# Designs tried in a protein design run: designed miniproteins, single chains, continued (5). Part 65

Each design is a single chain, and the fold is of that chain. pLDDT is the mean over its residues in the fold that is shown.

## One batch from the design tools (miniprotein)

Design m18240
Fold by ESMFold2-Fast:
Structure m18240 (fold): chain A 73 residues (1-73)
Amino acid sequence: MEMLTVREALERFAEEHGLELSEEDIETLARRVFLSDVDALVPASVLDKLPEALRIFEASLPERLREKIRAAL
């Protein structure tokens, strides 16, 4: 099974959905959605679950990041 860092998973997700994530956005998503740092390893299959996870954890995200995610999804 392919393993990615949380950073690599978020960068692939961002590219796939036309979403522009800053370094701060990636760190925030790692902490609030993955409950980890950006260097933590996750299965590549988490990419399929990210849209639902982002919807569930939307309320825990800063407003600017919530707006970016809503615009892309």
Scores: mean pLDDT 80

Design m18241
Fold by ESMFold2-Fast:
Structure m18241 (fold): chain A 96 residues (1-96)
Amino acid sequence: MVKARYATTVTAYHKDKSPQEVLALMEQLAQELLDSGLAVDYTVALLPNGDAQMVLYSETKKAAEEAARLARQAAEEAGFDRINTSVVELTVYETE
């Protein structure tokens, strides 16, 4: 069982990039965070208003906050027009 206790939500908008380019950037960052152990799982979606959303699941608050920091930095370096990050504590659900 993966014990994710925190979720980092990243919502970002880029006017000059295609949906495919935005998804590729988010998936690349998610993979780096998985490889470093800061996240254990992720999801990515495109919202109807053109904003992209990534949710990263982490075992510790420190890992989730670091994931939020790295996601914000990556989005700023990529020139995203709007960036919002939040970290929430999850209720652990043991479902097999």
Scores: mean pLDDT 78

Design m18242
Fold by ESMFold2-Fast:
Structure m18242 (fold): chain A 67 residues (1-67)
Amino acid sequence: MSADDVLDLMRQAGASEEQLEQARAVLERARDKGVLDEAIALGVEALRSGASVQEVLERMAELVARA
């Protein structure tokens, strides 16, 4: 799945424009750190498991920060 797939799932889950901008920034940093595929996989799995948009953002940001 692509970064756009994660953003589309977040939109379907009711993400605000601000939350989508935060998600794009996190995914861009993930790409720079070489962990984009891991961030995408985590985001998709969390959203499909029923996690809130905010929880998904926090988990993705933490993964990127640790990379």
Scores: mean pLDDT 84

Design m18243
Fold by ESMFold2-Fast:
Structure m18243 (fold): chain A 83 residues (1-83)
Amino acid sequence: MSDGNKALEHSLNAISFLEEKKYDEALKHAKMAQEYAKAAGMETLVNSATHLIRAAEYAKEGNEKKAQEHLKKSKELLGLDNS
């Protein structure tokens, strides 16, 4: 599996864990997604993963509004909110 594919898989897992309110697992997967995205040299995936890290961190702080804003930006970068 390519580093880009691993980055995408971990990003999708982070989104799932955020929706389940499992913020520590979400943060772990978001960080792994960022590492694989950097290894793949894919700037869009790096930016998406960075937003997922921020979403998880804000959610852990109880800032649900900022968490949702960053989650939305990550999904837009992945093409999930653009049908």
Scores: mean pLDDT 85

Design m18244
Fold by ESMFold2-Fast:
Structure m18244 (fold): chain A 103 residues (1-103)
Amino acid sequence: SLPSLEEVRKKVKELLEKFEKGATAEIAQELSRAARWLAKLGDLETLEEIYEKLKGLLSEEELEEIEKEAEEFVKNHPDALPFIGVLAGLILERIYEKLKAAE
């Protein structure tokens, strides 16, 4: 069963607010799950909002690596996910790994 787009959007806003107050690996993982649903539902604007809010947590070098990986993924799998969906997923994965390593 697919969640409704409105439910996913509400959850993303709540998770982003929680993340700003206290970043945890668990919240990053929940955001990653929500981002996958947004990509399937075609909500590119909310995916872009996730990316824009979280990109400041990574170095310029990490962002360049993620953008390159996202470009290569879309080039090899053009029908799988939109670019912003891949990009948001990869940034959340990197943030999850960093938060998990800090625990």
Scores: mean pLDDT 83

Design m18245
Fold by ESMFold2-Fast:
Structure m18245 (fold): chain A 76 residues (1-76)
Amino acid sequence: IKELANNAINNANKEADNIGKKKLDQTIEDKKDELNKAYEEGEEKYKELMDKLEKEYNRDRDFLASMLSGLALKSI
């Protein structure tokens, strides 16, 4: 049972990482103009925008990982 739970959590994290990475890459591409503008306004603003994108990515990734882990654990 412990091995099944660990496998479910590990698989959920891997799936969340795959989905999150694709979403992060797409978000960076979509916000390329905003990132360039922030960079022109200064390093600090560029870092703030990047931090915001990373927080959004981590939030979505963690939420997805929690959902997938919860569903898998309920299945055992």
Scores: mean pLDDT 68

Design m18246
Fold by ESMFold2-Fast:
Structure m18246 (fold): chain A 74 residues (1-74)
Amino acid sequence: SIFSDVDIPEEIKKELEELVKKNLEELIKYRNDIFAPFSEVEKFILRLYTEGKIDEETVKKVMKRVDEYVEKNS
């Protein structure tokens, strides 16, 4: 699992993994573009944060796991 070491609900992990896989081509394309629009993955993570479902440290950890997965598959 991409997020096996992240302390978030299993259903959120599954949804996030499916979003990363579904949007992989876009994530690869915009990885190094600081002017890129927010991806669906980034929007989902930000929504979790703004709803208080994850804290800032969890956001950082999730984003790091997404980046590692994109690097591995790019």
Scores: mean pLDDT 82

Design m18247
Fold by ESMFold2-Fast:
Structure m18247 (fold): chain A 79 residues (1-79)
Amino acid sequence: AELEQLREQLINTSLEGARAWAEAMRLGLEEEVEKAGKRNPHLADLYEGGKLILEGDTERGLELATAAAERLAKEIADS
C-alpha cells in the first residue's frame, strides 16, 4: 500500500538525517548543528525522531518524525 511505502520512506529519511546529525556532533560541529536546528526547528524534530528510532524507540520516533514532517509539508504548501 502507498501509506506503508511512505512510512518506510519517512523512517529511512529520519534515520539518515539522525546519522548525519550525530556525525556532525562527533566532528565538533555542535554550534553549527544548533544553529541549523534554530533555523529549521521542524527539521530538528525530524532528526530527533530518527534518533529515537535508531535507539530502538520506533513508535515514539515515528510519531515525532511524522508530526514534524506534516508540519513542514504544511508550511511548504502555505508558502
Scores: mean pLDDT 65

Design m18248
Fold by ESMFold2-Fast:
Structure m18248 (fold): chain A 90 residues (1-90)
Amino acid sequence: SMGEYIKELEERLSKIKEKTGVYINGEKVGEFEKGLVAIFPDPFDPSQVLIFVNKKFFTVVPAEDVAKVLKTLGYENAEEIGKKVLEALK
């Protein structure tokens, strides 16, 4: 189920010692001093991604909307990360 998958990802993220940065599918792609953002593909809808903030589930959005979410969280280079998410889903 989606809830079980989210719980597994939160447990996986809890093993990351770092408290800051932006991650796509477990790989660090950027610095973010205000917190930790982790982005994973939605296994039930390949057009969507799951976003975790400070190792907790935050939202699910279309991959194209990742930059908008990151901008709302105060990430300066949101558009660059959005492009990396779209690249990773190819």
Scores: mean pLDDT 84

Design m18249
Fold by ESMFold2-Fast:
Structure m18249 (fold): chain A 73 residues (1-73)
Amino acid sequence: SVQELIEKAEKRVFEIAEELIKKFGLTVEVLEEISRIRAAVLQAIKNGASEEEVEKLLEEKYKEAKERLEKKK
């Protein structure tokens, strides 16, 4: 169901947020990256994305966020 997909996606976004904060610190840049990931994933779900598409998008956005934040170290 859409509700189960949203719950699973929000749990994964929370886990990604914890990992990013632990690795890079609680900064505005980290919070902006977390906000981008959440917004993109929720928009995809709203547009009818499958569980597999949402998981792929989460991993892609997480990788992009890590790459940007690593370059700022």
Scores: mean pLDDT 85

Design m18250
Fold by ESMFold2-Fast:
Structure m18250 (fold): chain A 58 residues (1-58)
Amino acid sequence: GHTFSSEDIDAFKTFARAKGLSQEDIDKAVDFMTGKTSASSINGKVFLAILEFHELKK
């Protein structure tokens, strides 16, 4: 996947909060996006939010 910068991570946190994700789900998404964990550690809802954010960036 695309490598996310710290600026991208901050933008994602704002996006995910607006989407109604819990802080726990946001933390898991950030860990995946920063390479701290694998895709198997996140649920489908979190994964879809990451995909939506990625598509908005093109």
Scores: mean pLDDT 77

Design m18251
Fold by ESMFold2-Fast:
Structure m18251 (fold): chain A 61 residues (1-61)
Amino acid sequence: SLAEEILKAKDGFEVAQLVQSAGLVDQEIQSMLSKLVKETDPQKQEALREELAKLVAELEK
């Protein structure tokens, strides 16, 4: 699933490419993605990635 691919992505830019390829334009997803790309703390990146993956999984239903 897309959520699993997001969790396995190497960095925030790869996550951005995955989201773009899936056509996701949700404002909350875009906001989290922006924060993830700008975040430099690995622990905070992991938390943001998990929240983003959860949100994507909910949209996949």
Scores: mean pLDDT 78

Design m18252
Fold by ESMFold2-Fast:
Structure m18252 (fold): chain A 80 residues (1-80)
Amino acid sequence: MTITVVGPNGKEIEIDLSLSPEELAKKLEELLKQEGFDVKLSPEDAEIARKALERALEEGKTKVTLDELDRLATLVVIEQ
């Protein structure tokens, strides 16, 4: 199960939701670095992002912006 994440400068990364939290964190860090962000993600941050991406897929989205992912991740944290 895959979904595409798009950064503000148009950089895209395809994420497989079956990846480990560590591998997911590294994939998201790579996209953020390509977009000019100096951010490190914990496995816990990656698991929150996974839940956000799963929510997007349930809504029928195959592609999400990094901004949409951040908003969904915030909702996941608040709802837990």
Scores: mean pLDDT 79

Design m18253
Fold by ESMFold2-Fast:
Structure m18253 (fold): chain A 95 residues (1-95)
Amino acid sequence: SVEEARRELEERIEESREIHSKLKEEEKEKAKKDIEELKKLRERLEEEIKKLREEIEELERKGAPEEEIKRKRLELDVKEGFLLMVESLIERIAI
């Protein structure tokens, strides 16, 4: 009975180690997915920023209202700020 109880405890310890190992692997997989999503967001933001810069240049060339140009420049500033934040997040999550 004592020998059976010891064997059962050893089996439970091994099960606990396997569960802990699986959880660590799941955390690594989640981090990889989060990084992949952030990289896609970065790429999309870079494209949007490029388009906004081209749009602002066209508006300035056409002599568009100052108010419209100012709104687009504020939108650009916000998106550039988000890009820096996303890049910082990727660096922080990267193991």
Scores: mean pLDDT 81

Design m18254
Fold by ESMFold2-Fast:
Structure m18254 (fold): chain A 56 residues (1-56)
Amino acid sequence: AAAEEIRRVLDEANKRMTELAKKAREHPEQREKYFQEMKKVGEEADRRIAELEAAA
């Protein structure tokens, strides 16, 4: 059960990261903002995965 939820978290994070990377490429003047948002997405995914693993 937890493995499937972890996979969904990773897939959603990858989708958000791809969209943010595209925005950073299209709007280089706001690149730092998008990179910071990408970092936050990664941190949220890591925290969620750790919670799911601890609960399993």
Scores: mean pLDDT 81

Design m18255
Fold by ESMFold2-Fast:
Structure m18255 (fold): chain A 77 residues (1-77)
Amino acid sequence: DIINAAKSIKKIAEDVLQRAEKLGNKEAVEHAKRAIDLANQAIEYAKKGDFDKARELLNEAKEHLSRAVQLLKEAEK
């Protein structure tokens, strides 16, 4: 279910955003915000029945989330 996958990515990205903001990692904040926005767009396109566009947006959301997580891990070293 693309909608459930996008909701999961959004939830993780919101948690990552809160952590990035507390740490002052501006680049991670930008990537986390982008992941949330893209996940929201994926949900809307999936609701409209455009599953191809929803998958593209969900994949972009995952890439931005992955980058935000990587930036936070690098900051810990």
Scores: mean pLDDT 87

Design m18256
Fold by ESMFold2-Fast:
Structure m18256 (fold): chain A 65 residues (1-65)
Amino acid sequence: MKEQNLQAADDSAAALEAEGLLEVVEENGEIIIRTVKDTPSARLAALALAVEYELTGKKARVVRL
């Protein structure tokens, strides 16, 4: 559900940041997701998080550190 999806995306972002896999920032209303490590798991997590945010109507993109 769209409202719950935004909250779930924020919770997912916090969990992934706590694991040290990625870093999430908001810039001009766009969600920027940076991968801390260039591993398949980190890249997949970043892409999945970007899709979660976009499904809520936010713009999101993945960048590498």
Scores: mean pLDDT 75

Design m18257
Fold by ESMFold2-Fast:
Structure m18257 (fold): chain A 69 residues (1-69)
Amino acid sequence: MEEIYELLKKAIDLRNYAKVQGDEERLKKAEEAINYAKKAIDLVREGKPQSEIDEYIEKAKKYLEEAEK
């Protein structure tokens, strides 16, 4: 769970940075990372299978990495 919150925090920080810079591509990727991280948190709270949770964590990580470039 801690990993998902850390991922969400990093994605929010990048979204805010992208907004300040006017970087629309980075903003879009950071927002996707936030959406997937939030979905992963919801799945954990609902008691969904770890495989489904991991799918959304990996999607969030992918978009976060793209937003960092």
Scores: mean pLDDT 83

Design m18258
Fold by ESMFold2-Fast:
Structure m18258 (fold): chain A 83 residues (1-83)
Amino acid sequence: SRQEVEKLLKELEELSKEAREIEEENKDDPQVVIQAGSIDTLARMLIYVVRKEIAQGKLNEEETVKLLRKFIKKLREQLEQIR
């Protein structure tokens, strides 16, 4: 559903914020900065692409929900590994 897509986009925004916080807390650790920056970048790119598909009326809600859930799970796992 569109509501589920919007909920998952908010979860990606929260992951982006958490990744930026980890990056800020670990400024002197280049590996953590790169890993956190990668998580932030991917989360923001996913938000951008989905918002673009919504604006163009091309959103496949079911496939988007499946993809976002998969990426959110992966990004959360990566974030926990560097916390």
Scores: mean pLDDT 88

Design m18259
Fold by ESMFold2-Fast:
Structure m18259 (fold): chain A 71 residues (1-71)
Amino acid sequence: MLKEKVKELGERAIALARELGLQPEVIDYVRKLENEALKAIDNGDIEKAKSYIEKLERLVQALEALRRARA
C-alpha cells in the first residue's frame, strides 16, 4: 500500500541520515515529506502523494550515493 511505501522510505532516509551524521534539519525535512505524502494519500490526492514519494525516493538515492562516496 502507498502508506507503507511512504513509511519505509521515510525510515530508510532517517536511518541513512543518522548513519552519515547529518544535521537534525535533514531528519526534519524527511519527516515533513513523509507527513505531506501521508496527508495527500488520506485526502485521495494521488498525484500530490506521488510527487512527495518521488521527493523521498530522490532523497534516499542522494543519501545512498553520499554513503557510497564515503566508503
Scores: mean pLDDT 85

Design m18260
Fold by ESMFold2-Fast:
Structure m18260 (fold): chain A 79 residues (1-79)
Amino acid sequence: SSKEKQIQQLVQELHDLVERMVGEDDPERRVELNRQIIDKVRQLMTLLGQPEPASPAEAYDILRQVLLEAGLLTPAPAP
């Protein structure tokens, strides 16, 4: 469906932004990437019919869960 395709596209865009953030040394570009990540998480939550994240920390928690569910992020190894 169109909705499934939009979800898949947003998840891929979020993964690409996270990978770019890891390699980014410029503070100004990091601020812009962080803004884009938060905006994409908000778009994803709206598309899923879920409430928008209340904070940047909550947005990143949602991002981590979404990427794990998509198989795009490896869970931290158990101690």
Scores: mean pLDDT 80

Design m18261
Fold by ESMFold2-Fast:
Parts: structure tokens; C-alpha cells; sequence
Structure m18261 (fold): chain A 98 residues (1-98)
């Protein structure tokens, strides 16, 4: 529903902000772990039950990707720009609910 989309958008704002403002790989990994936890909660509400193996594989793959992004300034800039776009979209969704 639109209400669930708005709740999801609200939940994602702070993790997106934390990722954009991360000053270390550890901060990026911590912020992304929060995103995965939020996604898992919403998947469970939608009747989706990802296996523990699927969640572990996703986390490992994402950790490797984030390490590669952090090591490359150009990729890091593109990643942060993409996150800013996601944050802007989330804010627009919230604004439309007002």
C-alpha cells in the first residue's frame, strides 16, 4: 500500500544519510547493515521469508562491493550520488503523503 511505501521511505532516510556521510568503511558497513535489517522487516510484512543462507550471502556480497567502492574514489562519488538520489525520492514520497 502507499502507507507501507511511506513507512519504508521514512525508515530509509537516516540509513541513506548515514551512508552518504560515512567517513570510514566501518561506518558504511554499519549503515548498510541497517538498510538490510529494514529491508528484511518489510519483506517479512509482505510475506517474504528470505532464508538465513540467502541473507548471509547477500551481506557477504554487499560487504565486498562496499570495500571495492570505498577503495575507488570515483566509484565512491557515484555511489554517494546514487544514495542522494534515493534519499531525494524517499523525501518526495513522504511529502506526497502530507
Amino acid sequence: SFEEIVEYAKAMLQPYEDLINAQSLEEMLAAYAKILAIQRRFDERLGRTPSAEELAAEREALEQTLREIWADPAKLAEFKAALAGLKATAKEIIAKAE
Scores: mean pLDDT 79

Design m18262
Fold by ESMFold2-Fast:
Structure m18262 (fold): chain A 95 residues (1-95)
Amino acid sequence: SLVEEFRAHWARLRAAVLARMRTASAEEREAIIAGLEAVVADLLAQPSVTPAEAAALRALLAALKAATETEAFVAAAGALLAELERVTLRILESQ
């Protein structure tokens, strides 16, 4: 199912991000941000994403990009990943 495919893909992405978050160099943080920006852009291209969901995803991405301290970066990344999962699952379950 699409839900099982998403869960498997998401588990791999989450594991990769979590492995790098706390020990990430500046270059690795930029790579993580770039990857998450691409995922957000792909999701925002979906016609079923609501204006409220789009605003929330943009705000969470902005918070991640603004985070300079490790704990703030980890918290912001976690919040964005949770919202990405929520919106994607809602879309998949609506089909």
Scores: mean pLDDT 82

Design m18263
Fold by ESMFold2-Fast:
Structure m18263 (fold): chain A 110 residues (1-110)
Amino acid sequence: GSLAEQLRRRAEIAEKNAKLAQEMAEVSTDPEARKLFEEAAKKYKESADYYRQAADGVEQGLSPEEIQALVDKAVEKGKEANELTQKALEVMDPEARKKYEEGLKKLDEE
């Protein structure tokens, strides 16, 4: 696919990760795990927004340097979200952990 299509797909994946993190926040019984998943969801949404801006920038003819800067911001937010998710997994109950693992399998199928 085009670069813009690839960036839009990355935004969609980040949005799906945000939704999964929000669902984990709702099912988690540990207050710290809930807070970490809520913050992870926010960071995944920020990542998706930067990927969408980069895709729009490709179509609008932004410079490669400006597009790369937006992609770098998207990657940074995604890494922050992943770190928050890992911290949440360390404190979450076993039922919430199982649901998260099942959610990841569904994302791999799309």
Scores: mean pLDDT 86

Design m18264
Fold by ESMFold2-Fast:
Structure m18264 (fold): chain A 78 residues (1-78)
Amino acid sequence: GELEELLKKLKESEDPLVRQGARLLEELREALKNGDEFTAEVLEGLIRIVIGVLRLIGKEEEARLIEKALELIKEEYG
């Protein structure tokens, strides 16, 4: 679906910070599936830091893609 295609695109990024954001998003999805609310909150915080750093360095499109993936995960698994 849209989330899987977006995660694949983020994982294939040449930017190591974007790839790390994708890994954190996959870990968030697993935490939410397992009902691990504490781990999910920590991972969401880390993902938001990645989004903020990407915006600071002028990578607004990459930040938006990670933010969209975060919202899709929260809608489906949260």
Scores: mean pLDDT 90

Design m18265
Fold by ESMFold2-Fast:
Structure m18265 (fold): chain A 62 residues (1-62)
Amino acid sequence: SPFSPEALARARAAAGTLPAEKAAALIDAMNQGVSSLRDLQRAAGLSAAEMMAFLDAVAALQ
């Protein structure tokens, strides 16, 4: 995975803002090496609002 363990831990915490099925799909895509926000949104089936909520949560954990 191109993501550090710390980045994946933040993503898992931030994914609590998402429906559980979409959260799992997002983290699985990150583990498989999907790195672009557009491709992550597509892989997890996130709406624009869900993607914004996730990114806001990730930013709050920094």
Scores: mean pLDDT 81

Design m18266
Fold by ESMFold2-Fast:
Structure m18266 (fold): chain A 64 residues (1-64)
Amino acid sequence: MALSEKAARGAAELAAQFAGREATEEQVERGMRHAKEGGSAEAVARATGASPTLARGALRLAGA
């Protein structure tokens, strides 16, 4: 599902927070790109260090 850049960034940041990690800006940008392109929760999870379940929750909360 294609997200706005703001929603995609929010999803990536939230996924990183769910993982209990301090994500680098590079990891957030990578996660944002995957979310913006309609990427899978698994792709966002790999970029941010979250589990796929947590990444899926983050995408849902961001409006994806």
Scores: mean pLDDT 67

Design m18267
Fold by ESMFold2-Fast:
Structure m18267 (fold): chain A 76 residues (1-76)
Amino acid sequence: MIELPEAVLEFSERVQELYRMVLEGRSAEEIAERFGISVGLATTAKSLLATYFNDREVLELVERSLETGEWIVPEP
């Protein structure tokens, strides 16, 4: 069984499920279907979580992006 980081457990069940699906190696298409989001958004979510998997600020961005259906990415 894949154990979620403690920081992830503090977020909504939607963020926890997305993180679990990413860790299980599920496709962007499966994630998109499950959450009702675009395949592009699902692909970006997989990439972002793989890079910043335990960052609270990133988890908050993922949660907001799932609510809006599109990425809210701060660019430098």
Scores: mean pLDDT 69

Design m18268
Fold by ESMFold2-Fast:
Structure m18268 (fold): chain A 114 residues (1-114)
Amino acid sequence: MEKYQEGGKLGLGGKEGKPGPKGGAFSVSAGAGVGAVGGGSGGASSSPEAVKAGARATVRAAEGAKALGGEEGARRGEELAREAEESGEGGPEGGRRVAEGGSLAEEAGIRGAE
């Protein structure tokens, strides 16, 4: 699903002797996954499958954010995403947890890349 998009050439994320390119490519990936589930506004009412997909993407993003040094925010984002996934339910609650988790992971990735 992300084979062609993961090569988007966004940047490295603080490994090249710099804090990374304006927040880092990793956070962009997390936002995309969460946005697809939550739709930004009111779109949290998604199917269980869509919520799980967004949760999985958010967990991946949180793991990378930890590697960038944004460990505290990434941990919170990962926990929220895992809770949404284990629930197995779609709808506003699942979507909201994924959106919150993705936001924390994205913010942690940006801060870690500094």
Scores: mean pLDDT 52

Design m18269
Fold by ESMFold2-Fast:
Structure m18269 (fold): chain A 61 residues (1-61)
Amino acid sequence: DDQNKVDVAVSLLILDGKIDEAQKLRERFKAGNKKAVDEAKKIISESRSETQQQKALSKAA
């Protein structure tokens, strides 16, 4: 359920102190933007990843 994924991602962003980003994600989803759902899935995947300990290192590109 896309709504549940966005709600979970928003909660994760709030726990990380990214309140502004959480608000923007909710607004984009309410506007019907599929990008918000993809972003939510990425946030959830990163949070649940076994590489959570490498969070900073994996972003090095």
Scores: mean pLDDT 71

Design m18270
Fold by ESMFold2-Fast:
Order: sequence, then C-alpha cells, then structure tokens
Structure m18270 (fold): chain A 59 residues (1-59)
Amino acid sequence: TPAAIIAATLAALAKGFSDATIIAITTGLIVAATNAGLTPATKAVLDAAAADLIAALAA
C-alpha cells in the first residue's frame, strides 16, 4: 500500500541515507505505483508525500 511504502521510506530517511538515495527510492516508488495501476487519487497522495520528502531533504 502507498502508506506502508511511505512509512518504510521515512524510516530509511531517519537512518541518514544520502539525499540522492532517498530521491531515487521515492522516484522508484512513484513509477512502481503508476505501473501497478493505482487510481489517480492514490497516486496524488504518494506524489504529495514524495514532494514533502524531497523538500525536507533540501532543507
């Protein structure tokens, strides 16, 4: 589920993974979600969470 994937990604971020690695994981999750045939609404939630992660890494 998108929520479980986001939670796992946030846990990885909390362990101090590099920005490039987190961005790569986040991008892969969006691609995987699209290929899995998620609804546009579910994809939008995942995309928003990915944007928040990228913004946090940039800060």
Scores: mean pLDDT 66

Design m18271
Fold by ESMFold2-Fast:
Structure m18271 (fold): chain A 117 residues (1-117)
Amino acid sequence: SSNIEKFKKLPYDEQQARLALLTMKKLLKELRKLKEEGKRISEEAKETILSVVDTLLAVIEEKDPSLVPEARELAEEIRELLEELYNLPGPAEIDVDKVVDIIQKALAEAVEELYEE
């Protein structure tokens, strides 16, 4: 696709920033699915995602500051959604291991979208 060819021509730092931003978008999508399924997240799992989001935001701030406004908006949406998931009634169904799987899936889907045709 023309989008993949355009992406591959970007400086390496801009590629890293775009990958980080897309990973945040894929992560938000996965968290929205958890909300639709009514799955409560543990405190440790919530803190794990917040730590990853802070890391992705730091990469974007360093590598392509022009993407920071969009990245900060996504980070706030993720934070608000995590609080909603944490405050759901019942036992926590999403632990740290499940969150690691969700993060890995989000990263894999971001890589596939940016590097696959």
Scores: mean pLDDT 85

Design m18272
Fold by ESMFold2-Fast:
Structure m18272 (fold): chain A 90 residues (1-90)
Amino acid sequence: MEEVRKAIEELDAFIDKLEKEIPNMTVEELKKARDELLKKYQEFSKLVKEAIDRGELTEEERKLASQTFKRLGDLLDKINKRIKEEEEKK
């Protein structure tokens, strides 16, 4: 399904960019990034579920989607950890 593939490509690019920026982000920027990432995670989850329900996901697309979900989760964990570390300094 074109929508799932496009979403994966856009999310992978977003993740790559955000991972590079995280070390230089303020707590406020990290919180905004977390909220945006959570929104993208929820939107992607709905998109993948709809594609599965329609029988439109190939085995390859399902594997790629799983990898993207893992990357999104790992990035959320990194952001949450950094927010906690910065707030604990206060």
Scores: mean pLDDT 81

Design m18273
Fold by ESMFold2-Fast:
Structure m18273 (fold): chain A 92 residues (1-92)
Amino acid sequence: MYELTIFIEAEGLSEEDFEEIKKIAEEIAKKHNAEVKKVVIDLDKGSILITVEAPSKETAEKVKEELEKEVKKHAERNGGKVVSISSRIEEL
């Protein structure tokens, strides 16, 4: 079991846009047989923290790549911008 923690900072996104990012993460995790364990949205900072449990390191890396790609597209579509993405993958 592996844990992916991803922290995303974005500008120009509403609360509804961050809730859609949560939904995107849940859909991507499910597609890869992974599970979203924690989501923390901080509207004052314009950030979201997402923790995902994956059965393998390869699955965690695939979830990370797809999530980063889809979040950037989502932000651009909604007139916002991703400022930074940081992530870590740990063995549980």
Scores: mean pLDDT 88

Design m18274
Fold by ESMFold2-Fast:
Parts: structure tokens; C-alpha cells; sequence
Structure m18274 (fold): chain A 73 residues (1-73)
């Protein structure tokens, strides 16, 4: 469990990377990714992250995933 808002924010970013990568591999649909991202977002908010910070971390993670090859996760 995250010990701080900063740790929760980093977990949200990493989660978004993983979800976007699994979508690119065809393991997840757009709908499944969006549902999982809402769960991650709400979890970050519960741990003191602002809505703006959570949304930025998720977007950053999704952008990072687009630069990864299948072997990098």
C-alpha cells in the first residue's frame, strides 16, 4: 500500500504503463483499460493525490508505454 501521495502517484503511473502495454498486445480491450484506470485513479485520490495529479500521472504512464517494446515489460 502507498505510504504517501507521492508513492500513490507513482503507482498510478506504473499501472497506466502496464495497462496500455497489455492493450497494445491485445490482452485488454479499450473498455477494460478505461475501467482499470478509473480504479487506479480512485485509489490515488483515496491516498491524497489530487484529481489533476492523478490524471497527469495516468497520461504520462500511457505515453511511456507507447515507447516500449513487448520485451520491456
Amino acid sequence: APKSPEEALEMARRGAVGLEHLKRLGYLTDEQVERALKVIRNYALKHGVSEEEADEAIEKGREEAKKLTPEQI
Scores: mean pLDDT 79

